# Designs tried in a protein design run: designed miniproteins, single chains, continued (2). Part 21

Each design is a single chain, and the fold is of that chain. pLDDT is the mean over its residues in the fold that is shown.

## One batch from the design tools (miniprotein)

Design m4744
Fold by ESMFold2-Fast:
Structure m4744 (fold): chain A 87 residues (1-87)
Amino acid sequence: GEADELARRAEELLREATELVKVAPKELISRAIGLALRAMGLLTEVRLLKRKGSLTEEDLERAREELRELEEELERLKEEIEEAKAK
């Protein structure tokens, strides 16, 4: 279902952000950690709401918007890490 897809995407985001923590230069480590923590929070919230049977369409829409923003931040962070490594 839609909640399962959102959880899957959040889990993938968490995985990728966690890998970025390992390769990020010192200046970007805090941003990678912050992104991983936000992804973990979103994943936990979606899973808890689904388990309780209290997940509304409004909850799904908020989760979709937050996930989109986090995915955009992940791509920007990847670009900044690649740029920093090229120096």
Scores: mean pLDDT 84

Design m4745
Fold by ESMFold2-Fast:
Structure m4745 (fold): chain A 85 residues (1-85)
Amino acid sequence: MEKAQKYALERAKEYLEKAEKATDKNEIRSYLRAAYFYLGFLDLKNPEAQELIKRLLELIKRYAADNPDMQKIAKELEEKLKEYE
């Protein structure tokens, strides 16, 4: 695995874990945006990357369904996943 792919995967996972542990809605949204940024560098053919995207989608659904920016991110990620499933 390229160094950049491994770094991005580790950062995305870290921010998703922070979002799951956070209680403040603004803090959760910041962590979800950070995870999305790092997921953008990942090869979506990687099953681990696909699982992290699915985790991000579930967290957006639970904590940010009312946020238009997060809804746009969710739609983009769902469309990308369909290309690799």
Scores: mean pLDDT 80

Design m4746
Fold by ESMFold2-Fast:
Structure m4746 (fold): chain A 71 residues (1-71)
Amino acid sequence: MGEATHRALSALYDVLGGRRDDEEVRRIVEDLRAGKISLEEAARRLAEILGVPVSAAKTALSTLLRREAEE
């Protein structure tokens, strides 16, 4: 897994776990979970906020959703 993907995934876990206050990142994840935005749109927004490539953001979001689906 690329460094940028690991950084994006760590930031997502920190925000969702309340360790990082980032309302925009939380909103992106919630909108994606609710089907209000596509994975492509969520990845573009997250990439811009975190300063990572879109591919890294997309992989991180896909990983997060896959782990949630395995409940």
Scores: mean pLDDT 78

Design m4747
Fold by ESMFold2-Fast:
Formats: C-alpha cells, structure tokens, sequence
Structure m4747 (fold): chain A 90 residues (1-90)
C-alpha cells in the first residue's frame, strides 16, 4: 500500500467516523456538535448523502427549516433512494 492510498483510506474512515459522531450528537439533542461533525464529514466527502441528511436534521434542531430542506434535497440529488431525506421533506 502506498502512502497516497493509505491517506485516502484514512480520509474515508474519518468521514465515516464524523457521520457517526453527527448521528450520536443528534440523538443527544446537541445540534451544534451534530452540525459541526456533519460539516467535517462533507469537507472530506461532499457526496456523502447521509452526512447531508444529518446536517439537515441538525439545522432543523436549530430552527433553520429552510436550510434543512435544502440539505435534504441535496441528499436526494446524491442518493434518490434515501428514505430518511424523503420522509423529512414530507
């Protein structure tokens, strides 16, 4: 394994970890931390539909309904079968 491939694997693992952290903070009602970690995941992998959903849910918790809707729509652009985003847009 080259250093470049190792760095790519580490970045993907970090993105996955950040999405898990965002979800855990959402469960705790800590919407600011959930937003922070969802944004960190998206800095690494902007095509992570789950991270877009988590960012939207964090914004809903913060009272930012319009931004939340935009992020759920973004998640569906990436993954049209994302059931969570579909439900949250209803």
Amino acid sequence: MSEEKLEELIKQAEADLYTILAYMYLREGNFEEAKKYAEKALEIDPDNARAWVLLGEAYLGLGEKEKAREYFQKALEIDPDNERAKKLLE
Scores: mean pLDDT 85

Design m4748
Fold by ESMFold2-Fast:
Structure m4748 (fold): chain A 80 residues (1-80)
Amino acid sequence: MEEARRLFEEAERLKDTDIERATLLYYGAVRLLVEEGRYEEAAEVLEELARALERAGRLELAREAREAAEILREKARAAA
């Protein structure tokens, strides 16, 4: 899916300069991946977001992203 990849790549470029904008782009990519049933890829995007948030000192948001990734990994296992 081209749009999810585009949003993720844009988020990766912004993660160290504009964490707020990067966070929106990461969640945009996650939404599109979830709509396609690509739960494992969506979880991987959330793990990258969590690492970026940890580097930015946004520890509560990083925890939320990791919890969301765990939920999506459970969905991926249930769908397999």
Scores: mean pLDDT 85

Design m4749
Fold by ESMFold2-Fast:
Structure m4749 (fold): chain A 56 residues (1-56)
Amino acid sequence: GGPGERTIARALEAELRKAGVPAEEARRVGDEVYRRATNDEEAARLAQELSRRLGA
């Protein structure tokens, strides 16, 4: 995966940790998202656009 997929995964992991999710669980969710995004660059772009909108 590229920088975009990694950034999305790390952003989600950080948000989950802020919400009180245990670090290991947050990391697993981030890793899962990273794997899915890496399989499709078009999907990765969409995820990044959505993350940007939600982050406002």
Scores: mean pLDDT 70

Design m4750
Fold by ESMFold2-Fast:
Structure m4750 (fold): chain A 124 residues (1-124)
Amino acid sequence: MSPEQQLQEKLEQLVELAEQLLAQLRTQLSPEQIAIVDEVASRFSDPQEATIAALITALELLRKNKIQLTPEQVALVEQILELIDEYLALYNSIPNPTPEQQQQALLVQGLKSTLSELLEFQKS
């Protein structure tokens, strides 16, 4: 499998777990907060980018409102972080990434930062 194909497969796996976490987080957010998440997602024409941006927004709202993650959600976050590290390692192995791949990698890096900050908050 080419590095480009591996990168796409890792992104698909990451988005699947992101959708699962986002669905759970929606039950912990107010209708007004869900509207903010949906508005951010609507700015992205790519469904995978929309899902990642929506999850980043939901996680930021959770942190700002001091909402605790369940043990099951912590396990999902840890799985997502592992996939992010694998994705970014693959991305960094591509010598000439496309503008689309660069944009997707920036969103994945943003998700990593947000998840890492949230886990530190949960431990504090």
Scores: mean pLDDT 86

Design m4751
Fold by ESMFold2-Fast:
Structure m4751 (fold): chain A 83 residues (1-83)
Amino acid sequence: SALEEVKKLVDEAVKKAQEGGKAFLAGNLEEAAKLFEEAERLLREALELAKEKGLPEEVIEALEQGERDAREALEIVKAQLEA
């Protein structure tokens, strides 16, 4: 179902974000950037699918927040890479 597809994308995004956070704390900035970029992409795909399938507003809002959080994490990592 669409709900199961969205959940699979979210579960994968959460795993990528957790791995990205660990990489960031270890100083592996290039790996962290890649992982947060993948998390943002997966959350974007989940959000588009949720909107297409008319999922509840609470689900859409949660996915929008997740995408913003992943993007912010990526920007922080990229700033550290340029330092």
Scores: mean pLDDT 89

Design m4752
Fold by ESMFold2-Fast:
Structure m4752 (fold): chain A 61 residues (1-61)
Amino acid sequence: MSAAETFMRRLMEWEIRQNPDMSEEEVRENIERLVEMLEKEGVAISEEVRRQLLEEAFRLV
């Protein structure tokens, strides 16, 4: 797992912990926002990693 992927996972877990009432739609939007920001900074996030992050986040919510 890359440093960027580890950072994304920890940030996602932190956001869910701060807002445990977050809906699946809000979780999806937050992950898409984080991916977009990282891609603008030149960090490549694969579709497989995006899918895994969404599945992981939905299990935590």
Scores: mean pLDDT 72

Design m4753
Fold by ESMFold2-Fast:
Structure m4753 (fold): chain A 82 residues (1-82)
Amino acid sequence: MTEEEKKARELIIRATQALADGNYEEAVKYAEEAVKIAEKSGNLRLQAQAYRVLATIYEKMGDPEKAAEYRRKADELEAQAR
């Protein structure tokens, strides 16, 4: 695992922690940064994980349409990773 991938995984953990604490804006910021790092690393599975976290955050924020969009992106990335 690269240092970049490690940072992305740590950001995913921070995003889930912020989500649990009800800090949705902070959770979005961490998850979006994780997506950017995962995209730069080319790790499709890590990108999918970050998008799934974004989907959960938007669902909790009351935006089910945006949650569904991120869920679809995650599913597409997982299919490509196979």
Scores: mean pLDDT 85

Design m4754
Fold by ESMFold2-Fast:
Structure m4754 (fold): chain A 59 residues (1-59)
Amino acid sequence: MAEELSKYFTEALKGKGKEIYEEEIEKLKQKVLSQQFTPDEFTELLVEKVEEGLKKIKK
């Protein structure tokens, strides 16, 4: 389960500007592996990070 969440998180952000938030993403990923997030919470965090990453890429 934690591995499945990590996979989705890594893959989505990798295509959406993961490099912009690589350090923060690593910390968040560690947190997901250490404690289970609800699908809703995980989705919100993922979307938020991706959205910010995309905006920074534009700048």
Scores: mean pLDDT 61

Design m4755
Fold by ESMFold2-Fast:
Structure m4755 (fold): chain A 68 residues (1-68)
Amino acid sequence: SPVGALIEDSDIEKAAKKKGISPEELKKELERAMREEGGTAEYVEGKGVLVTAPTPEALQRAYDRVFK
């Protein structure tokens, strides 16, 4: 079944800082990773990025590529 998660702006900012890139660049990386796994990423103002994926395993693969 399709799954969704909210990745909060604070987690995006932390990951961007760790990687030495901007939060905007990390959001683009996340959008690309989600798309490659057949999912979507949508910015939610003041909260973060709402991601959806066809399976929990697809979501985990996209997340790991961006945040590890």
Scores: mean pLDDT 86

Design m4756
Fold by ESMFold2-Fast:
Structure m4756 (fold): chain A 97 residues (1-97)
Amino acid sequence: DMSKYNKLINQIRSYGMSGIIYSDENLLNQALQTVDELIQLAEKENLSDAVSKLNQIRSLINYALKNLDLPLEEKLKLANEVSDLIDQTSSLIQQNL
């Protein structure tokens, strides 16, 4: 079911990155919902390493949601960290499916 994983990964990237950079609470909440859906799917496949990375992504998006007034430089650092974790998650899912 790689097409569903790819769709969810791309949605987390789109909502999460834009949500962080623009301090958009609605996009951050959509990113969290999409992360939770992907966690449920990854848990069914016993992808424990991917679930661990997704929980880190969830924590960083929650941090962004609680800190909407971060300076731009801190938002860029946070967005880059989330992007790196998304890339790691995508690689782990592809390797195990």
Scores: mean pLDDT 89

Design m4757
Fold by ESMFold2-Fast:
Structure m4757 (fold): chain A 68 residues (1-68)
Amino acid sequence: SRTDALIAALEEVLKKVKNEKARELIEKAIEKLKEGDYEGAILDLVEAMKLLTEEERKLLEELIEKAI
């Protein structure tokens, strides 16, 4: 499913992200996606993006685009 592809993409991003708080927010977003809480997942991802480097943000955007 597209949700499974998105979760896989976020797990790949998580391997590359160094900021502890951003990692925690991405992990929470993955759990919310598994529960069907898409709005909560989006909010956590938006907060995570504020904490990412430019390079990490581009990676996240690219992997999400491929999953959707």
Scores: mean pLDDT 82

Design m4758
Fold by ESMFold2-Fast:
Structure m4758 (fold): chain A 85 residues (1-85)
Amino acid sequence: AKEEGEKLEEEGEERYKQGDYVGAARLYNEAAIKYLEAGDSEKAEELARKGREMARKAREQGQEPLLAEGLERESERIEAKAKEA
């Protein structure tokens, strides 16, 4: 749960530093889901926003555009769920 979210957030940050925005978006979204499962909706919303930002950067740079678009939509769904919690 929360420990898994922390590990995924750290992995996402590492991928971001490497310029892998698709990998960063995926990991931030996974971390957001883990924080939602742990009851930390504020942190989940924050991480989902980071995932959306990374997906947007991936699209701007031509990194897996269709996958990046899907990850952006996933981030939006996670944010919506976090706001309802």
Scores: mean pLDDT 85

Design m4759
Fold by ESMFold2-Fast:
Structure m4759 (fold): chain A 108 residues (1-108)
Amino acid sequence: SLGDLFVEAMRLIKEAIEGKNEDEAIDKLAEMFGVPREVAREAVKIAKEGIDKYGISPSEAALAALTGLLTGDVEEAKRFMEAIKNGDFDAVAEHLRRLAERLREKAA
């Protein structure tokens, strides 16, 4: 289901952020989203930076990483992270809307 895909992706992203089986989590994310391993690693790195430098919650950082994985574009993850960091709620809402659309496409 769409929910199962989301839950599994968020679990793997959080494991990678925590450094628990990081390489295995990155490999599974790359396979799950059909992106290069380097894209998955960079998305996780962006999430870690948001948490460590800007105090963004692990769940919000993981959502930003997920947008990079779904699009194959790490700049999308960076833009979402910047919106969260700046408290730009309108931009965050738009990123979440697009995330939902991409997840539906991936789950189909």
Scores: mean pLDDT 86

Design m4760
Fold by ESMFold2-Fast:
Structure m4760 (fold): chain A 71 residues (1-71)
Amino acid sequence: MKHLTKEQLEELKKLFKEVGIENPSPVILEYVWEKTGGDLEAARKFLEQNKEKIKELNAKPEVTREDVEAF
């Protein structure tokens, strides 16, 4: 995927907030979107299943694409 639209980005950020992640890294947002094929239901399930791993990853001062591909 090249980029998320503003609308898609806001909707995805809302899902992250619902699982307790207020400021998700752009790299994590892009990864979740690509992995779920733009399906918000799949994205919600992915976030619920991987909440703890995503929180740890998002706590890093710099998140790389290699980091997100590892989980």
Scores: mean pLDDT 75

Design m4761
Fold by ESMFold2-Fast:
Structure m4761 (fold): chain A 64 residues (1-64)
Amino acid sequence: SAEEHLERAKELAEKALEAYKNGDQSTFASYLAAAGIEIMAAGLFDPEKAEEARRYFKKAVEKA
């Protein structure tokens, strides 16, 4: 479902920020890409909920 993909995207985005804070740029990029894939998958089921997740993702990255 869209909700499952969005929940995974949120978890992956949080992991990306942890990696960024630790100076691990390659792990950051990997989790960031994985989160993006999950948001794209959610968009196939519910574009509006996927947009909310994109907003969360953007705010999370901006705080890094």
Scores: mean pLDDT 76

Design m4762
Fold by ESMFold2-Fast:
Structure m4762 (fold): chain A 91 residues (1-91)
Amino acid sequence: AAELLDKAIEALKAGDYRTAGLYLTQAMVLTLANVEDARMQGNEEAAKKYEEALKKLHEAGRAFDNGDVETAIKLLEEAKKLVEEADKIMA
């Protein structure tokens, strides 16, 4: 999921909003799957961090839809940090 967030951030910075929206949608789907996987593994700490990341991805999508690209980028960067932290817990 972190790599898709990197691609979404790059696309937003480049002004490629269509590509950014596609990567954001894919990142949301994978992050939700990561929440489910962490819960199935009994890893509540990782699940919580993936849930927090997913909430920030939804907020980023809302900011993006409203044309607030700067806020969208900040929220995607915050979501990426949460995903990376959760991935480390799962490792």
Scores: mean pLDDT 85

Design m4763
Fold by ESMFold2-Fast:
Structure m4763 (fold): chain A 85 residues (1-85)
Amino acid sequence: MVEDIEKALEKAEELIQKARDYLAQGNLFEADVYLALAHITLAVAKLALEKSTDPRKEELQKRIENLEKEIDEVDSQLAAGRAAA
């Protein structure tokens, strides 16, 4: 379970990075798709962690919070890109 959460967080990090890469290329559609996938992946991991009694819960919760902030940053940049287009 915790290993599955950790793998989901790694996947979310990859998806956020792909969203950033596409945003840097001006590909707003692909950036939006990858950002949406990252958001869904984090939401699933967060729900799984809330039901967990693992001693690493606090550490993993902080990782989720940090990734949520990264998603918010990319979403803000994507919104600005859409407004400028």
Scores: mean pLDDT 81

Design m4764
Fold by ESMFold2-Fast:
Parts: sequence; C-alpha cells; structure tokens
Structure m4764 (fold): chain A 92 residues (1-92)
Amino acid sequence: SKGLTAGVGGALAAIGGAFEAALTVKKGGSEEERKKAAEIALQGAENALKGAEEALKSGDTETAETARKAAERAKKAAEKALKGEVPSKELA
C-alpha cells in the first residue's frame, strides 16, 4: 500500500525531526534553527498521519494504527519545540 509506505516513512521522519527540534531547544540554538527543525518535524508528522489514514482505509490496520500513533506523538513534540519547550514527555 502506498499509504502504508508513506505513513511509516513519514512517522520515522517526523520522530527524527522532533528529536532534532528538541535538541535545538535544549542546546539553546538560535530561534531560526529551532523553528526550522520544528517545522520540518510538523510537516513530516502531517504527511505520516495522512499516509496512515489512507492505509487504514485500504485495510492495512495494525501497521497503520502504529504509524498513526507515532505520528501523533511526533506532531505534539514538534508543536512543543516550535513554542520553545522541550518535549520530554512526548519523546520519553
């Protein structure tokens, strides 16, 4: 399923981006660097959620549900990083 592939790949990208954004916040990186990393993570999470939703409609339920949950968690982490907060709870 193209949706399943997009969902899993997007979730991994979103998680990686969320970690990068969180590290930028924690290290006291520039506001520009922090915002850029968080925006990339948000875009990845949104793509992952869309892919997971398409996969769910095609019947790829178990993997799609796992990808959707991971993408939702990554999106929350990215939103916190965008606000300048360390998303420790979402990344734990």
Scores: mean pLDDT 67

Design m4765
Fold by ESMFold2-Fast:
Structure m4765 (fold): chain A 89 residues (1-89)
Amino acid sequence: SPSTEEVAELVGLVLRVIGLIEDARLNPERAAELLREALREAERLVELARRIGEEDLARRVLERLLALARELGDEETVRRLEALLATLE
């Protein structure tokens, strides 16, 4: 079973990624910067989720980030997110 510390870190990473997605939608001028920050946090989320068996949660968060990356035409972030999602299947 995951530790309390691992669960707290997972929740923190989920909230950070979701917050960055919402911030990017509200601030188009900063969207590219916020999207790259969200990608870094998403990579950490995937590593932790795979360790503690929360791949479904990570996949749902990454699907939201991928939708935003596609909308913004950020092809590099799309490719990196698709690669991360493949590791969760």
Scores: mean pLDDT 88

Design m4766
Fold by ESMFold2-Fast:
Structure m4766 (fold): chain A 60 residues (1-60)
Amino acid sequence: MDEVLELYDKSVEALDKGDSEKAIEYARKAAKKGVEAGLWTQEQADEIIRAFEREAEEAR
């Protein structure tokens, strides 16, 4: 459980630093762990990844 939140926090931190690739990588890891832990559905995980991809693209 805590691993998912830690990865999510790392993705946000990477986005704030302008590291779009790291932000998306951590977001994908958090999404995978979240689905495996039953915290999110695959559909919810996909939405989270898409949100990070949009923010990363807008920051370019």
Scores: mean pLDDT 76

Design m4767
Fold by ESMFold2-Fast:
Structure m4767 (fold): chain A 77 residues (1-77)
Amino acid sequence: MAEEYLKKGREALRAGNYDEAIKYFEKALEVDPENVEAWKGLMAAYTLKGDFDKAREAAIRYLEALGVPREEAEAMV
């Protein structure tokens, strides 16, 4: 279930294991591609890792999952 991957992703973030967190949030998105928590988790993990290009893309997908059209989401980040 996506929720189990979200839990593991959050635990990895708490531990500072950003690459492991990214892996679990990506697995959650394989199950549920529009999962708001997974996109938010990827944004956080990439930001904390310093990968701002991937953090920006995750932020766009997070906004899309919240119902913001991609064109508007791209303008906001």
Scores: mean pLDDT 83

Design m4768
Fold by ESMFold2-Fast:
Structure m4768 (fold): chain A 81 residues (1-81)
Amino acid sequence: DVARRILTALEMAKEAAERGDVETLKRYIDDLERLAGQLTDPALAAEVRRAVKEIRSALEKGEDPTPIIDEAIARVRELAA
């Protein structure tokens, strides 16, 4: 189940962000981008791609990506329900 793998990756990305582990966070963001390519649901794929872009943008600006990850978890749960 690709949606379940995405939720797991988002939850792990959140834990990495909360620890300030940017390298581990980047690895999970790369995983999310790959998993988005495997999604058949275009709305779910669009949400994951949006989250990946916004998280990467936040990291480039030195901003906390945790609120973006929290929003993505909530939206993915809603879309996958």
Scores: mean pLDDT 86

Design m4769
Fold by ESMFold2-Fast:
Parts: structure tokens; C-alpha cells; sequence
Structure m4769 (fold): chain A 66 residues (1-66)
């Protein structure tokens, strides 16, 4: 019913907010001038993975609202 849809939406929003927080933390870390090239590449790869996961969750959320 309507309550199950609401619970799924709230769960997805929670996951999205958590991922946004992690993305922002990684973006802040990438601004550290003391990072090695290898560390920067690792953080960039992780950021890309999190951004892809965020996009997937956002698409799932959109599919529920339509």
C-alpha cells in the first residue's frame, strides 16, 4: 500500500543523504595539497563509484514517484 511506498522512499532518501555526505567528505579530502598522486587517483576512483551509486539510487527514487 501507500505506507510501503513511503517506507521505501524514506529508506532511499536516507541512503542518498549518506552517499552525499561521503562524496562531500572525499571532495574535501581531494583539496588537500599534501596528497600523493596515487592517493588522489584512489580518492577520485572512489568518488566516481559513489557518484554512480548515487545516480542509481536517484533513478530508483524517480521510478517510485512516477
Amino acid sequence: GKSEKREKILRLIGEILRLIGEILDLERKLKDPSLSEEEKEELKKKLEELEKKLEELMEELKSIKL
Scores: mean pLDDT 81

Design m4770
Fold by ESMFold2-Fast:
Structure m4770 (fold): chain A 89 residues (1-89)
Amino acid sequence: MEGDKLLEEGKFEEAVKVYEEELKRNPSAEIYHNLGVAYAKLGEYDKAIEYFEKALELNPSPEVYRALAAVYQMKGDKEKAKEYLEKAR
């Protein structure tokens, strides 16, 4: 997958562009999750949270709950981080 390859190579801005184009063609929890990861790597935590919440709406998973916990930890919101870690169990 082109977006996944860019994400693995650390090309986060390019990965975002590819995932946004994929999202226009076929929205999925996986694409929303990958956009959240890319935005989190870019330090755009509010956008990361938005996309992870969209991923949860389509398919709740422990991986997305852990990702949300990590982003809230980076924002300094320890209470939200703890809540999402507990949901990932």
Scores: mean pLDDT 84

Design m4771
Fold by ESMFold2-Fast:
Structure m4771 (fold): chain A 100 residues (1-100)
Amino acid sequence: MDEQIRELLRRHVEALDRANELLLKGADLVLKITGDEKTAEEIRELADAARRSGTVELAREAVEKLRKALGEEGKEIIDEAEELVREAERLRREARELEK
């Protein structure tokens, strides 16, 4: 049981780390397409905070800001980041269920 919980938490961290990489690329895309430095910085701060704290809700906020800033222009990177955030949410939930 402990080994299963550790593996789920490891995968959760990996998913958030991958989401962080995509969100940082998305923030760069916001800056290049819109010139909105403030929104790009807010996305970077939320993504980094989510990765360091393991707080999936912060990564979700970053995805939402990215979607609002880029819309269709960022669809590919937004869809990939959202899938990784959902995977991280699922893995964290499964780990909590095993902890009881």
Scores: mean pLDDT 83

Design m4772
Fold by ESMFold2-Fast:
Structure m4772 (fold): chain A 57 residues (1-57)
Amino acid sequence: SDAVIQEILDRAKALLAAGVPREEVLAEAKRLLEQAWRSGKLTPEQAIAALEQLEAL
């Protein structure tokens, strides 16, 4: 759902702002995104769009 995507993105932005290395932030965010997709909370299109937003951070 949009709420799940927003939660993952907000967490990633907060960690980047706190100085966590981008590689670690993206690795965690991609894992959370995959879990949400595999559990049926996201469509494949939503997962791809969220991944693009994460990589733009």
Scores: mean pLDDT 84

Design m4773
Fold by ESMFold2-Fast:
Formats: sequence, C-alpha cells, structure tokens
Structure m4773 (fold): chain A 80 residues (1-80)
Amino acid sequence: AEEYFNKGLEYYEKGDYLLARKYFYKAIELDPNFAEAYFNMGLVYLEVEDYEAAKVFFKKALEIAEKLKDEELIKKIKEI
C-alpha cells in the first residue's frame, strides 16, 4: 500500500492527477484504512475542481483518521 501511495504523491507533485489518482486508488485497494490516501485523493479532486468527489474522500479520510486517533491527519483535514 505504501509503495503505491508514494507513487501517487510523486505524480501529484508533478501535476499528473490522472496517475496520482490511479496510484492512490491502488493504495486504498491494498489498505482500505489508509486515511492519508483518501485525504490525498480529496486533494487531487480539488485540483481538478471536482468538489463533490473531494468532499466524499475528505469525509472518508476523516472517518478513518478519527477511528485510528490520528490527531495530525484530523487537524490537516479540518483545515481544508
């Protein structure tokens, strides 16, 4: 899961949002509790101006982060 997440970040930083989504989806498929992958999917959808999809992914990221008590990620999600 982490290897695909890191590839997603690499493509996101390059502005390749199609490949970023592909790799973040692969990370989520391997680890459905990977809250950071859902968060970064939300960021990708914000960049392509799909605000409805962005909200869905941020909500899922927050649900998982709260379940896992990931205070750092909860803070990041609430600041968007």
Scores: mean pLDDT 83

Design m4774
Fold by ESMFold2-Fast:
Structure m4774 (fold): chain A 86 residues (1-86)
Amino acid sequence: KGEELIKEAKEHIDRANKYLDEAEKLIPTDVEKAKEAILQAAKHLGEARFYVDEAKRLGYDVSELEKQVAEAEKRLIEVTKKLIEK
């Protein structure tokens, strides 16, 4: 079960980053689609944090995943700021 939690966390981090890439691409041309991509990224980051926390509770070392989630959360803030300033 812990290995599956780690796998889920990684997949959600990857999905979040792909949505952030999409949002950055869309901000200059389609603000409404950029907003949707940001919301999807936020959803996937919430899921990733849940799986990271559960794996940590089971005694797995999740330090690297915690760093990746924090980096993606910082990126979410930066992309959201670009959208608001548009």
Scores: mean pLDDT 87

Design m4775
Fold by ESMFold2-Fast:
Parts: C-alpha cells; sequence; structure tokens
Structure m4775 (fold): chain A 76 residues (1-76)
C-alpha cells in the first residue's frame, strides 16, 4: 500500500502542474503533465486497494476529461 499511496500523491502533483500550464495557455505542457498524472494514477490503481484505489480511479477519470478538453482545443 505504501507504493500505491506514493503513486497517488505523485499523480496529484503532476495533475496540479498540468492545471497550471493549462491556465497559462500552454496546452502542450498541460497535456504532458496530465499524461504523467495518468501514468501515476494507473500505477496506484494497479498496486492499490480500497480507498487508495477508489481515489486513484476518481482522479484518473477527472484527468481523462481534462486530456480530452486539451485535445479538442489543440485541433482548433
Amino acid sequence: MEEAKKYLEEGKKYYEKGLEYYKKGDLDKALEYYNKAIEKYEKAIELGSGEIKEEALKNLMEVSVKVLEVAVEKVF
């Protein structure tokens, strides 16, 4: 569970960085950090159970929506 919790926290940090780049209009950097957050949340889901896995799943869904938003904006 220690590793799963660590990946969950790392994912949160990358997600925060992605949001900051998105606010700056740097869509490429936002997408880069959102993808890093997804990788960490996937690891937290793989290794975790109970509350940690549930939180990682919720966070993964949230980041996935943000990735879709950025992808749509980049093609405009």
Scores: mean pLDDT 84

Design m4776
Fold by ESMFold2-Fast:
Structure m4776 (fold): chain A 70 residues (1-70)
Amino acid sequence: MEEEREEILERVKKLLDEANKLPMTSQELARVIGLILDAIGALLEGDFETAQRSVDELEKLIKEIKEKAK
C-alpha cells in the first residue's frame, strides 16, 4: 500500500516537473491541475485504481502538449 502510494506520488511529481518546463495555454494548465487534484483526491480516499488512471491521463496529456510545442 505505502509503496503503491509512493510510486503514484513520484509519477505525479515527475509529470509536474515536466509540465513546469512546457509552454501551456490556460485550458491545458486547467486540465493538468484537474488531473493532479483527481489523483491526489483518489490517493486520500485509498482508491489507487482511480489514482493510477488519473496519472496515466496526466502523462498522456503532457505528451500531447509536448508534441504541440515541437
Scores: mean pLDDT 80

Design m4777
Fold by ESMFold2-Fast:
Structure m4777 (fold): chain A 72 residues (1-72)
Amino acid sequence: SMEDLEKALKYGAWYVSSHDLPSKEEIMELLKKAGEALRQKDYEEAKRLLEEAARLLESEGHFDAAKYLREK
């Protein structure tokens, strides 16, 4: 749902701002694009961008954060 995507986006933004991540800039850019997709009501694009951000988090060992971005 839109609410679940908004929660994932808000969590991702907080997590990235609160942790020292090698891909911080790339993840932040993906989250900004996901937010814009949500504003355009493009929920599939928002989900795709959140999945890309989750993959980067997972690749850097942040498995719980990645899982949260993927959960509804």
Scores: mean pLDDT 84

Design m4778
Fold by ESMFold2-Fast:
Structure m4778 (fold): chain A 103 residues (1-103)
Amino acid sequence: MRKEIEKKIEEVIEKYREKAKEELEKKIEEAKKKGEELSEEAEKFLELKEKAKEGDPEAKKKMELILDSFALQLAIREGLELSKEEEEVIEEKYREEALEFEK
């Protein structure tokens, strides 16, 4: 059932969350060192990170959703095989993140 799939996805996210955070921060640092303009998503992530440090709970939640998405992408890159049902749950989460970015 969906809750069992969601639990498996959460376990994958927890495993890759730290690595996803490090990779995202590394990409931002490299872009800044090269004098390249940050992507809109990277700029929003930095803004959310600053607001979260100031104690904004919504900014913290949005930042965590971005990190969760990157964690799932890293897991897939490292050879995680997903069922069709697991893919659908991930696509729904990605859609939620996209909607939050448009707000």
Scores: mean pLDDT 70

